Designed miniproteins, single chains, continued (3). Designs and how they scored, part 5

Each design is a single chain, and the fold is of that chain. pLDDT is the mean over its residues in the fold that is shown.

## One batch from the design tools (miniprotein)

Design m8151
Fold by ESMFold2-Fast:
Structure m8151 (fold): chain A 61 residues (1-61)
Amino acid sequence: SEYEELLKEVREKNRELHEYIAEKLREIGLDFNYELYLKGLIREELMSEEELEAIRKRLEE
Protein backbone atom coordinates (compact mmCIF):
# COMPACT_ATOMS: atom_id res chain seq x y z
CA SER A 1 0.00 0.00 0.00
CA GLU A 2 1.03 3.61 -0.46
CA TYR A 3 0.97 4.08 3.32
CA GLU A 4 3.38 1.17 3.89
CA GLU A 5 5.71 2.53 1.19
CA LEU A 6 5.58 5.99 2.80
CA LEU A 7 6.43 4.49 6.22
CA LYS A 8 9.40 2.63 4.71
CA GLU A 9 10.62 5.86 3.09
CA VAL A 10 10.25 7.80 6.36
CA ARG A 11 12.12 5.08 8.28
CA GLU A 12 14.92 5.07 5.68
CA LYS A 13 15.26 8.87 5.80
CA ASN A 14 15.28 8.77 9.62
CA ARG A 15 17.99 6.08 9.50
CA GLU A 16 20.11 8.24 7.15
CA LEU A 17 19.69 11.29 9.41
CA HIS A 18 20.50 9.17 12.49
CA GLU A 19 23.67 7.82 10.85
CA TYR A 20 24.72 11.32 9.75
CA ILE A 21 24.29 12.77 13.26
CA ALA A 22 26.01 9.74 14.84
CA GLU A 23 29.02 10.18 12.53
CA LYS A 24 29.28 13.92 13.27
CA LEU A 25 29.03 13.35 17.02
CA ARG A 26 31.63 10.56 16.82
CA GLU A 27 34.03 13.04 15.14
CA ILE A 28 33.80 15.26 18.27
CA GLY A 29 34.10 12.28 20.66
CA LEU A 30 30.44 11.83 21.68
CA ASP A 31 28.57 8.52 21.76
CA PHE A 32 25.27 9.45 20.12
CA ASN A 33 23.41 6.15 20.60
CA TYR A 34 24.39 5.57 24.23
CA GLU A 35 23.57 9.10 25.43
CA LEU A 36 20.24 9.31 23.57
CA TYR A 37 19.24 5.79 24.67
CA LEU A 38 19.76 6.78 28.31
CA LYS A 39 17.51 9.82 27.80
CA GLY A 40 14.84 7.80 25.99
CA LEU A 41 15.24 9.97 22.89
CA ILE A 42 16.32 7.22 20.49
CA ARG A 43 13.72 4.81 19.09
CA GLU A 44 14.78 1.16 19.48
CA GLU A 45 12.87 0.24 16.28
CA LEU A 46 15.35 2.37 14.28
CA MET A 47 18.34 0.47 15.70
CA SER A 48 19.83 -2.84 14.57
CA GLU A 49 20.03 -5.84 16.92
CA GLU A 50 23.84 -5.38 16.90
CA GLU A 51 23.51 -1.74 18.02
CA LEU A 52 21.03 -2.71 20.77
CA GLU A 53 23.39 -5.46 22.00
CA ALA A 54 26.28 -2.95 22.12
CA ILE A 55 24.18 -0.56 24.24
CA ARG A 56 23.11 -3.41 26.58
CA LYS A 57 26.76 -4.38 27.14
CA ARG A 58 27.71 -0.75 27.81
CA LEU A 59 24.89 -0.39 30.37
CA GLU A 60 26.30 -3.45 32.23
CA GLU A 61 29.73 -1.76 32.57
Scores: mean pLDDT 64

Design m8152
Fold by ESMFold2-Fast:
Structure m8152 (fold): chain A 57 residues (1-57)
Amino acid sequence: MDERLRRAAEELARLSEQARSPEEAQEVFERVRETARELGVSPQTVSDAVREVLDER
């Protein structure tokens, strides 16, 4: 995995674990989309990386 993608996925995984409301979950989804745009990858790629990070915990 790209190091920048991994670091972004670790931050997004942390935010996802701390989301307690539907509104907070929506913010995480919006950040996934923005991160994908910044890194030039698909939102699915970012989502898969977040899942991989969560599976390591």
Scores: mean pLDDT 77

Design m8153
Fold by ESMFold2-Fast:
Formats: structure tokens, sequence, C-alpha cells
Structure m8153 (fold): chain A 63 residues (1-63)
């Protein structure tokens, strides 16, 4: 029971992380400013969040 709860909690956390990544991606697309380098650097961090989102999806399939 505890294991299922832990997986659910991790899935929820991963989904939230993925949603934030999506939100940021849309925001960056909306206002591409002169800080192209900063945006590029941020995109790298978003890639990590995307991986977490994929993990959350896998957990949902398991549950």
Amino acid sequence: MEEIRRLRERREEGLRHWQEVQRFTQEAQRQPERSRELISERVGELGDGQRKGEEARRIEEEL
C-alpha cells in the first residue's frame, strides 16, 4: 500500500514539474527577447523537466 502511495506521489510531482516546463516553454515562445543565450540555457533545464514528465507517465501506466 505504501509503495503505491509513493508512486502516486512521485507521479503527481513529476506531472507538476512537466506542467511547469510546458508553461515555461509557451512563455518563452510568446516573448523571445534579446536574451537568446539565456533562453537557450533555460531550454537545457527544461529538457531535464521533460524527462521527469516522461517518468511520471510511465508510473501512471504502471498504476
Scores: mean pLDDT 66

Design m8154
Fold by ESMFold2-Fast:
Structure m8154 (fold): chain A 63 residues (1-63)
Amino acid sequence: SMEARRLVEEGHRAADAGDYQTAARLAMEGLRLAETPEDVARATGAVLRAIGVAFDQGDMRPL
């Protein structure tokens, strides 16, 4: 859906800014609203990216 795509894009912007908590939240909401396999794949990629940013910043919180 367009909403899922928007949330993934906003998640990527948050990740670019180093805000991994916002990036993860937006990506997970995008995944929840994903209606197609393509939207699921993009949202999953955004979640993994947010986790990568968290690791880069030394946040080891269990998910």
Scores: mean pLDDT 80

Design m8155
Fold by ESMFold2-Fast:
Parts: sequence; C-alpha cells; structure tokens
Structure m8155 (fold): chain A 88 residues (1-88)
Amino acid sequence: SSAARAIERAAQGLLEAVKEGNQFDADVYLALLLIAASIAIKTTKDPEKRAEIRRLVGEVVEAYEKGDFDRALEHAQRLAELIKEAEA
C-alpha cells in the first residue's frame, strides 16, 4: 500500500537522520510518518484496526519525544505492517 510504503520510507529517513544527529530532518521524517498514518486511519474501515493504528502512532510519538529512537522505529515498523494487513 502507498500509506504503508510512505511510513516505511519515513521510518528509514528518521533512522538515518538520528544516526547523523540531524534533529531537523528527524522531525521532518516524523511529520511525514504522521501524515501517512493519518491517511491510513481515514481509509481503514475496521474500527478495531483504526484504534490499533492510532495506538501505535501514539507509541511512536511517545518514544520519539523520550529520545528512545530504537523503540520509535520498532513501533513505526509494526505500524507499517498493521496498515498492510488492514488493506489486505
């Protein structure tokens, strides 16, 4: 799916930005991930899957704000897989 692919690309960009110490690029990639997730929520018909997507988005943001970038990336990967499953 285009939304899941966008999240995977944003997560990869976030990982590279964090490794380079580029906070601005990290914030931009987080914003792109959140935009892709918002689109996925709007197109997901199953209320249980919508709730789980919202929960995982919250976990990505919380981990990122705490500086736990490894956990943020784990949650982002799980989010992309859930969106693929929701679109199957």
Scores: mean pLDDT 84

Design m8156
Fold by ESMFold2-Fast:
Structure m8156 (fold): chain A 73 residues (1-73)
Amino acid sequence: SLKKMQEYIEKGKEYLKQGDNEKAAEYYEKAAKAAKEAGDELRSQALLQVSYFLRGDWKKQDEYSARAEELFG
């Protein structure tokens, strides 16, 4: 549900305010999964990019960026 996605985004933002990037990334990944389950592939990929950026996983972030461009660019 997109409502669940939004709830997870709010939790992620709270952890970002606390400086807990790993917990924030975890909640953005949960939000991405909720978006994908709701059929929103664009939001799912954007949320995964945020998660990988917060973890410093540039390789994963680049892979999802390229996939989004391929599908929607």
Scores: mean pLDDT 78

Design m8157
Fold by ESMFold2-Fast:
Formats: structure tokens, sequence, C-alpha cells
Structure m8157 (fold): chain A 90 residues (1-90)
């Protein structure tokens, strides 16, 4: 139950991140994507999945710092894909 709740929350945050990135708000999109990626990391059971989530969080931080909404959108979408993949394994 907890892992499912974390992953579903991550998807919701990342979806909002995608929407904000499309509006050009790289700062809010990046921050929501970092939060979503950290939730995916918490729900992850393998080192590979943890490292994938950390990588996405770092990309989201980079997108915020660089003011790159397109990269923030890509990172948020990859967080959604990873979270959906992990939900299928539950």
Amino acid sequence: EERRRLLERAIELARRGVELARQGDSRRAGRLTVEAALLVMEASETLEDILRAIGLALRAIGAELDGDPAEAERAAREVIELAEELLERL
C-alpha cells in the first residue's frame, strides 16, 4: 500500500510538472519533478531503480538552474514512466 501511494503521488506531482513546464515555468516544474523523483526513489527496491530516480532528480535540478522548461518537461515525463513501470511490478 505505501509503495503504491508514493508512486501514485509521484505521478500526480510529475504530471503537474509537465503542465507547468509547457507553460514555461521551469522553476516550479523542476521542483515538482525533483519531489516526484524522490518519492519514486523511496518506493524503489533495486539499486538500479534508485539510481534512475536520482538521475532524474539531478536532471530536474539542472533544468531549474538552467531555466530550461523543455528539459524539465522531459525529466517529469521520465519520472511518470518510471513510476508507472514500478506500479506494474507491484
Scores: mean pLDDT 88

Design m8158
Fold by ESMFold2-Fast:
Formats: C-alpha cells, structure tokens, sequence
Structure m8158 (fold): chain A 65 residues (1-65)
C-alpha cells in the first residue's frame, strides 16, 4: 500500500517534470503526497516520517534527472 503510493507519486512527478519547472513540479509532488497521506490516515494507515523522507528523496532524485 505505502510502496504503491510512493511509486504513484514518483511517476506523477516524473511526468509533470516534462512540462513544468522544477519548482512547480516539486510543489505539485508535495501536494499530491500530502493528499495521499491524508487518504491513508483515513484508512488507518500511518505513513511514518522515515517513509515520507524516502519519498522526498525520490522526488529530489527525479528533479535532478
């Protein structure tokens, strides 16, 4: 569940990077992540700070490519 969420967000960020600036891509990626964290929380799934940090690192890696 959490791994699928991370993959979905990373794929979204990679696609948006093709048409948007790095700043706009990062902003949309963070917004998407926050929305997904909220959805997961409503289902009783807690996304840990460690898992959030790994997702942020993955987003930064995409932005550097």
Amino acid sequence: MIEEMKKEIVEFVREQKKTLSDEDTATLGLKKASEKYREMSKKGIVVSQEQQDELMKAIQAVLKE
Scores: mean pLDDT 78

Design m8159
Fold by ESMFold2-Fast:
Structure m8159 (fold): chain A 74 residues (1-74)
Amino acid sequence: EAELRRLLERLRELAEELLEEAEELEKEGKLREAELLIGEAEGLIAIARGVARIAGDDELAAELDKLLEELREK
């Protein structure tokens, strides 16, 4: 379980970093590059959601699902 927790933490951190980079690219007018980074972050969040459900962390899985839905609305 410690390994799954560390994996979830790493996936969340990577997704957050990609979203922050995408936000900076949007400020620079690089919308296509920002969209590619958002897509990559969506992939990482989807994987993290799957891992959270396997680990039985339904609360974290729900948070990740909500974040993924917010990204899709963009």
Scores: mean pLDDT 78

Design m8160
Fold by ESMFold2-Fast:
Structure m8160 (fold): chain A 99 residues (1-99)
Amino acid sequence: LEEEARKLAEEARELAEEALRKAREALKLAKTKEAIVLATAAAITAAGALFLSELALNDESLSPERKLELGRQALADARAALELAEEALELAKKSAEEA
């Protein structure tokens, strides 16, 4: 139960960190307004997921049940952020080729 919450939050943190790295790479490559907007959205989403995962891992005021709920939410948000970051990176690469 506590170990489940921790594992979910740790997985969410790793995925959110990967999403943030990909979003930052997309921002470096983006040459069109559309690519910049998508990369920015991906970075914001990833940062939010990372915040929730850190809260689930490190907030000692939260019950184990609340940490489990936050860990599940953080994981779902991190997965969504990673998908968005991968799309942003692909669009950014295409925008760089067209420039």
Scores: mean pLDDT 84

Design m8161
Fold by ESMFold2-Fast:
Structure m8161 (fold): chain A 69 residues (1-69)
Amino acid sequence: LIEEGKRDLEAGNYERAAETFKQAAEEYIKNGDLDKAAEAYVLLAQAYSRMGKLSETAKWGKKAAELKE
């Protein structure tokens, strides 16, 4: 999931990348893998940043920080 999202991010498919990273984060949270969930939220924030959606970028960046500590 994360690698697929990174490919979409590199290709400029920011909306698809955001969907993939959000799904990845949800799966990691279900599995208790908070480190990978935090990584997925960072990548989700990056996708929103590339789309110019600053409020979403801040929201998901904060969630990543909260999972990390």
Scores: mean pLDDT 81

Design m8162
Fold by ESMFold2-Fast:
Structure m8162 (fold): chain A 61 residues (1-61)
Amino acid sequence: MEKKKESMLETVREVATDPRYSKEEKRKIVDDLAAEARKIFPPEEAEELEKEMRKIVEEAE
């Protein structure tokens, strides 16, 4: 896996467990990271990464 993908996933995991962020703020952070992934990665890879990031936020409650 590319180092940038791991970095994005780690950022989302940290945000998902941080009580200082609301659920809406966490979702916005994922949206921003997904937009960056779309610029860097092929469409299929960016979609899978976005799906993983969203799942981390939704399941981390």
Scores: mean pLDDT 79

Design m8163
Fold by ESMFold2-Fast:
Structure m8163 (fold): chain A 67 residues (1-67)
Amino acid sequence: SRAARVAEIAARLRAMPPREQAEVEGDALSRLPADEAARLAAQLAASPPDERVRLTAEVILDLEEAE
């Protein structure tokens, strides 16, 4: 399921050092159109750390599925 794939990506992100998590977050933002990146950046800034990781994982999955 989508939820299971998001959870798997999120688990991989949580295993990374905080600096690498931030780099993955920044990379995901850079791969989005500017308007979507701005909306996601605002949402991430307003979110607690666990939700931030989950949102990043959802975006990564969406980018993979767009291929």
Scores: mean pLDDT 82

Design m8164
Fold by ESMFold2-Fast:
Structure m8164 (fold): chain A 85 residues (1-85)
Amino acid sequence: SEEEFYIERAEKLRKEALELLEKAEKALKAGKEEEAKELLLEAEELIGLLEIVLGLAKIEGLDEAAAHIEKLLDELKEKLRELKK
């Protein structure tokens, strides 16, 4: 279904963003601030792409996919916020 297609796309973006955020956290703990900054920027770009996917799902009336993508975005934004503290 189109809902499954959107969810699969969103889960892939979430996985890639989480991997970048985890690498950024490790870089921060190692004192590699410049590497962490670059990784955080890449993660923010993927989060932005996920927000576009959410917008498209909403336009198409894919309510189940949209709700799922919003939960993924909330998780990613919270992790990003914690790393920027």
Scores: mean pLDDT 88

Design m8165
Fold by ESMFold2-Fast:
Structure m8165 (fold): chain A 107 residues (1-107)
Amino acid sequence: SEEAVARARELLARGTQALDEGNYDEAVKLFEEAAKLAEGRDPLLQAVAYVNMARAYLKKGDYEKALEWAKKALEIARQVRDQGPDILDEAERLYKEAEEKLKEKKS
């Protein structure tokens, strides 16, 4: 519904603010709720929420979860490439960063 998509955008904005303030757990919860509202309604918004979850986990130092969410973001971003080439590029960068951080942790 249009109302659900509007709510998802509001939650994304609030999540981004929480992320900027260092409230990573709050940011993840807000992005998760935004993704659920976007699911089946707006794949681009769903990919944006997943990218932001990957960022939040990277900032939190949870590289395994960051990689998981970056993978999910890539799956959706590839499907909507024509609508959001920037989000695909961002998901690819986050995936690479999370993978590199995991390799550093194991080295």
Scores: mean pLDDT 88

Design m8166
Fold by ESMFold2-Fast:
Structure m8166 (fold): chain A 97 residues (1-97)
Amino acid sequence: DPRERARKAKERGLGSLLREEVVEEVRKIMAEYGLENERVLEDTDLRYLVLGLHAGIEQAQRAGNQDLVQQQQEGLLTVLRDPSLDALQALSRKMAS
């Protein structure tokens, strides 16, 4: 669950980072995908969701789970392109399938 991962990352130690550090990490991820979305940069929960999805991609790659890599990448692209509630709900349903 990307939102659960974002919440746990926030509580575990990412919440101890300065806002500027979190924003810079999200900007780096945006640059990797050639996408920029100010809405994501302005929203704390969306920033941690992006960090959680990116960490999930890295973990899935290390595990050799290509299906999970694809699902996490699709999730990350959805958040970066359209962080609307409707898009995030559709993503949550798709990732649960």
Scores: mean pLDDT 72

Design m8167
Fold by ESMFold2-Fast:
Structure m8167 (fold): chain A 66 residues (1-66)
Amino acid sequence: SKKEKLKEEAYKEALELLKQGKTPVEVYKEVLEKFREKGKKLGLSDLEIEQVIAEAVTRASLDYNK
């Protein structure tokens, strides 16, 4: 789905930013700014984009801390 593809792209970006030493809050802000326009172009609402990015950043944070 469009949401799943956006989530995977956001997840990869989030992992990279976490590896650079950024906090999850900083990562969420940067990833959201980077992908907001793409999400809108895909026909997603602002709330759907924010939720997808939050889920991607949460997953990346959990995977990075394993």
Scores: mean pLDDT 86

Design m8168
Fold by ESMFold2-Fast:
Structure m8168 (fold): chain A 74 residues (1-74)
Amino acid sequence: MSEEEKELVEKVENDTEGALAYLRTLPAAERRRLAAEVAAMMRGLAEKLREAGYEKAAEAAEEAARRFAALAAE
């Protein structure tokens, strides 16, 4: 993995943890709406990262999308 891709993976993982923690502090309706919105954004990011050749970063973004989608379903 390139240093650039490693930084992208670490950023996606760290940003995901922080965003999930923040969203859990919000009222249920707002949390579900924002979590669904972020899940859609993460899926779009994964496609762009894969097109750019950042397969590991794309996988991290796909995992983030799944975690946000799960939060939206709570």
Scores: mean pLDDT 86

Design m8169
Fold by ESMFold2-Fast:
Structure m8169 (fold): chain A 77 residues (1-77)
Amino acid sequence: SAAAEAAIARAEELLARGEEAFAAGDYQTAVSLYREAIRAAEEAYALGMDDPELRARALALGQRALENLRRAEAKLA
């Protein structure tokens, strides 16, 4: 659906912005952006109920954002 594709695009943008913040050493901003990316990926997954390829894309984005979130949180610990 258009809504699911929009949610994927949002997750990709948020993940990229989070990676940019992480590279700049702004771990607090990276954490915030990665959390938003995970939420957008979860929304895409829910909206893609009848689309296995879209759901796989959403799951992969969510897992990447979660891994990046853990790395950023480790920098703040």
Scores: mean pLDDT 90

Design m8170
Fold by ESMFold2-Fast:
Structure m8170 (fold): chain A 61 residues (1-61)
Amino acid sequence: SPTPEELLAALEAELARETDPQRKAVIQAGIDRVRKLIAEGASLEEIRTVLDELARQLHAL
């Protein structure tokens, strides 16, 4: 399974490739949430929940 740091790196790579301003804002907000969770020692399950929410938000755009 990927580590929290690997998941964060994947989001940062996605942000770097994104060209749509609306999608960039949503991805950046997701990165900020994941960084906060890592700093607070949150579980991998909590981080995955945030990533699932982010994926749903991006799919709705």
Scores: mean pLDDT 86

Design m8171
Fold by ESMFold2-Fast:
Structure m8171 (fold): chain A 61 residues (1-61)
Amino acid sequence: SAEELEREAKRLYARHASQLSPEQLAQVVALLTEMGRALRAGDLERARALLDEVRRILEAA
């Protein structure tokens, strides 16, 4: 599941990152960094929540 969350994050970033403002891009990168830390800590619930936050930003752009 951690591998699946990481793959989904990379997929979403690749599809949408070019459409983001510099401020939105910085926010997404920060959230993805926190998600990576959560995955390394085994906190899948927090990682999913962070991915959902990223998805909201990317889909709004």
Scores: mean pLDDT 81

Design m8172
Fold by ESMFold2-Fast:
Structure m8172 (fold): chain A 55 residues (1-55)
Amino acid sequence: SMKGQQAIEESRRSAEEMRKLAEEYREKGDELSATLFELIAGSSEALAEIIEKNL
């Protein structure tokens, strides 16, 4: 469905944004925040994959 395709796109965009934040925090030496943002990004990608498998 179109709604499902939009949700996939939004979830993947969110993952990209979270990975960018992770990189910024890693550059500042904040490894904990960097790791947390990478985990959030992974969750968003997992959500996109689940939605895609159900379209």
Scores: mean pLDDT 84

Design m8173
Fold by ESMFold2-Fast:
Structure m8173 (fold): chain A 59 residues (1-59)
Amino acid sequence: LSAVEKVIMHELGLSEEQIKELLELAKTKSVEEVAKYLMEEFGLSERQARSVARALKSL
């Protein structure tokens, strides 16, 4: 796992398995769709969700 992945895991309270699943989701979904998922599942603000979604898609 990269440093970015580890930071996201820590911020969202995710396990290593959950971050891998989220990365797989990011490969098939748009930034907006990933951001919506993060807002609904983890309660992130729109700004935070979009930032995380962009980071995941840039990996």
Scores: mean pLDDT 76

Design m8174
Fold by ESMFold2-Fast:
Structure m8174 (fold): chain A 69 residues (1-69)
Amino acid sequence: MAISVEDAVELLEKTLNLSEEEREEARRAMEAGPPELYRWLAEKVLEEGKKKGDEEKIKLAEEALELLE
């Protein structure tokens, strides 16, 4: 079963510690669908990785963005 929009928003909120505004951005991106959703997710993971110095997350997000180009 594919993840629902509600489950995806909840997962993103918990994983990326999204604000209420960012949660609405996530919902809009999911409603727009790929590639917009994947690009938004990769950019948020990259931003979070840079803030925490998580080189593994940065690398994964950069690889995802490269594939979306």
Scores: mean pLDDT 70

Design m8176
Fold by ESMFold2-Fast:
Structure m8176 (fold): chain A 119 residues (1-119)
Amino acid sequence: EEELRRVKEEFDKASKEFIEKAKQAITLLQDRIEAYKVDPRFKEGGELAEKALKKLQEAIDAINKATSPEDVRKLLEKTQELIKTLEEMIEKGYASPVEIELLNKAKELQELAQKYLDL
């Protein structure tokens, strides 16, 4: 009971911090997508930004809907997909400090979601 309460409080805090960083990342990703539309030289970065934006929106939706253990498992899946996409952006040189910070927040959420499910 007390451990579950602490994990839930940590999860709620991490979710809020993730959403705040996600809002910053959404703006930056949208800017990259718009750049790709006017200049084909940004094609790879634009396509990765579109993929990241989609996975980020799916992760936010999963957070907002997370009321049951089944919802938390879906959230874990969506954060794992986002993490892979952000890591690909970093490896290919298309990530800013905002996406690096978002990756760290996503990993924190993944760890807390797993901890919650393990209780």
Scores: mean pLDDT 82

Design m8177
Fold by ESMFold2-Fast:
Structure m8177 (fold): chain A 58 residues (1-58)
Amino acid sequence: SELDELSKKIREAREKKDYETALELMKKKLELVKQQSETAALAGEHELKILEEILKKQ
């Protein structure tokens, strides 16, 4: 799948210490995940909300 290919390229970029390319590819992967899986996107949003609430308590 396109997500698997992106994951492979991200790993290869990280192995080469090319963090700029890895970051760009990760952003593209996240956008595709949001488009293809609303459930995965919602899970991420839920975790974000928990972290925001923890920070607000401090």
Scores: mean pLDDT 73

Design m8178
Fold by ESMFold2-Fast:
Structure m8178 (fold): chain A 55 residues (1-55)
Amino acid sequence: MDEKTLLEGIKKAREAVKAGNLDEARKYLVDGLTKAGVAPENAERAAEAFVEHHA
């Protein structure tokens, strides 16, 4: 699992949330999590929770 890939995805997601682009934020998180080895269904749930708590 690549922690750097996950952290970069989180950074991009935070910037997207700040810009009001929640759909892009979810996309960046899902991409980062799946590249880090998280299953797609778990990545989507985590991305949704992140947007809910950080938006």
Scores: mean pLDDT 75

Design m8179
Fold by ESMFold2-Fast:
Structure m8179 (fold): chain A 82 residues (1-82)
Amino acid sequence: AEKILKTAEAALEAAEKLGDEELVAAARRALELAEKAADPDATATQFAAGGIAAVGAAAEAILLAKKKGEKELADEIAAAAK
């Protein structure tokens, strides 16, 4: 749960630094789902949805960072997802 939250937070921070409004919106939604997944009363479905959303947002942020030449930012997002 904590790892899912950190991954979603890293994706949102990266999306905001990259200035992509669509990616920022996706990363904010991933963080919302990750927060629900971190709740001790979360269902297995909510936990899976939060994990998938966090990883997806991180992957998109990594791809965009690499496309823009922001290699260090891409590496930071990848490290947060481990």
Scores: mean pLDDT 77

Design m8180
Fold by ESMFold2-Fast:
Structure m8180 (fold): chain A 79 residues (1-79)
Amino acid sequence: MEREREIFNKAGEAMELYVKKMAAGVELSEEEKKEMVRLLREVARIFRERAEREEDERRRLAYEIVAKLYEGIAEAVEK
């Protein structure tokens, strides 16, 4: 849980940096972009693992959808 929270915190910080740079008219560096993509994919992995452990089919589906959303955002940022 603590390790997962750390990943969520870092992903949030990366997204906040992205917003601040966009507002300032500054492009993300390739390194910053790669780090953001890695963190978003790690969040997607966490939700996929939660789906695998979830006994309730409706919650499992919800976790799978959230994981796909984060993966989609990562793919959009990467390109």
Scores: mean pLDDT 82

Design m8181
Fold by ESMFold2-Fast:
Structure m8181 (fold): chain A 57 residues (1-57)
Amino acid sequence: MLEEVLEESAVKLAEYLKKQGKSDEEIRDFLVKRLEEAGVSRETAEKIVDKALEKIK
């Protein structure tokens, strides 16, 4: 599904940002904003990003 592809991309980007020393909050805000700019609703963006952050913990 499209959401699975977006989640995979979010995981990779979240891992990169975490290696750069970004906090979970900074990563979440950045990724949610990027998904919204791509036309994803805030609710769906937050869901995708929360799943991505869970996978990198």
Scores: mean pLDDT 80

Design m8182
Fold by ESMFold2-Fast:
Structure m8182 (fold): chain A 68 residues (1-68)
Amino acid sequence: SAAAEAAVREVLVAAGLSEERAREAAKTIVDLLEQGRGDAAGALLVLRYGLSAEQAERAVRAGMEALK
């Protein structure tokens, strides 16, 4: 959803990603969350985007809270 993408993007920008990278990441993360793959979403943020585990957890949580 647009709300979930916005929520994830906000956390990613706060974590230091550019707006462009945050938009791309947010779409992929929300797709994974909609599939019930929260662990995969968190791992992708750490491994591909260089986030800490704590930053990745915050992004995943924000996306999950915004999804309905």
Scores: mean pLDDT 85

Design m8185
Fold by ESMFold2-Fast:
Structure m8185 (fold): chain A 60 residues (1-60)
Amino acid sequence: MFTASLTFPSQARAQAIAQQLEQDYPHVQATVQGNTLTLTIDAPVETAVGIVLRAIGDGL
């Protein structure tokens, strides 16, 4: 299990990324508080890193 916290420019952006990641990755739980997205990932480290990088890319 891995946990990552990412801060985005807006709550709407964080929420959109959370929904997309939960839709695409069955082992991801996403929680949004303000503009901060917290991901809990139940996957190997290489998969978890890929998911976090995708969240950062989508956040741009």
Scores: mean pLDDT 78

Design m8186
Fold by ESMFold2-Fast:
Structure m8186 (fold): chain A 61 residues (1-61)
Amino acid sequence: SELALAYYNRGVAYEALGRLREAAEDYVEALKLDPNHADALRSLGRVVRRLSELGVAPPQP
């Protein structure tokens, strides 16, 4: 899965640049190609959590 590694590495680069949405997309693509990629799964979870915390603007209750 050279392609899965390429997606993962690009995701890591995007995350380092603070481009969290692009990082999450690349981690998802890596996991589609290699579902057992533990580093991609862990990184995706971290990035999704950070995006959720930054993007929380719920409608009024």
Scores: mean pLDDT 79

Design m8187
Fold by ESMFold2-Fast:
Structure m8187 (fold): chain A 56 residues (1-56)
Amino acid sequence: SAENAFNIGLALREQGRFDLAAEAYRGALALDPNNADARRELAKSLDEVARRAAAA
């Protein structure tokens, strides 16, 4: 479900796995495009991935 995908994303984010968190949030949005929280968390996770890639 969209809720399960979103919660998996949150758990992955807490583990610092922002790339996998972003994929989980995309899954949540595929099931529920109106999930504003998933959209916001996806943007934050993608920003973190980009920041880490630039620092690597």
Scores: mean pLDDT 84

Design m8188
Fold by ESMFold2-Fast:
Formats: C-alpha cells, sequence, structure tokens
Structure m8188 (fold): chain A 58 residues (1-58)
C-alpha cells in the first residue's frame, strides 16, 4: 500500500510542482485513505455496496 501512496503523492506533486515537503504531506494523507480502504474490504468484500449516499450524521 505504501507504493500507492507514493505514486499518488508524486503525481500530484508533478502536476502542481510542489516541493518535497508538500509531497510528504500528501503522501501521509493518501496512505491513511488507502489504509481505511483496506480495512473496509474485509467487512464489505466489495460486493454489498449498493448505497451512493451515506446516512446523515447523528
Amino acid sequence: MDAKAEEIAQTIADIHGYSDEEKEKIKEAAREALALGAAGRSDDAGGTGNVKEAPPPP
């Protein structure tokens, strides 16, 4: 998963011309998003998602 976060951050940095420091920030955010996706895969198995809208907040 780290390789994907790196690729995402690199692509964004290339498009915008961000510095290495900005790229690190983007990489951290991408890494967290990928980790959340991996966790959800175990629960939903990618076949049950039939909703487009999330339920309202509490």
Scores: mean pLDDT 67

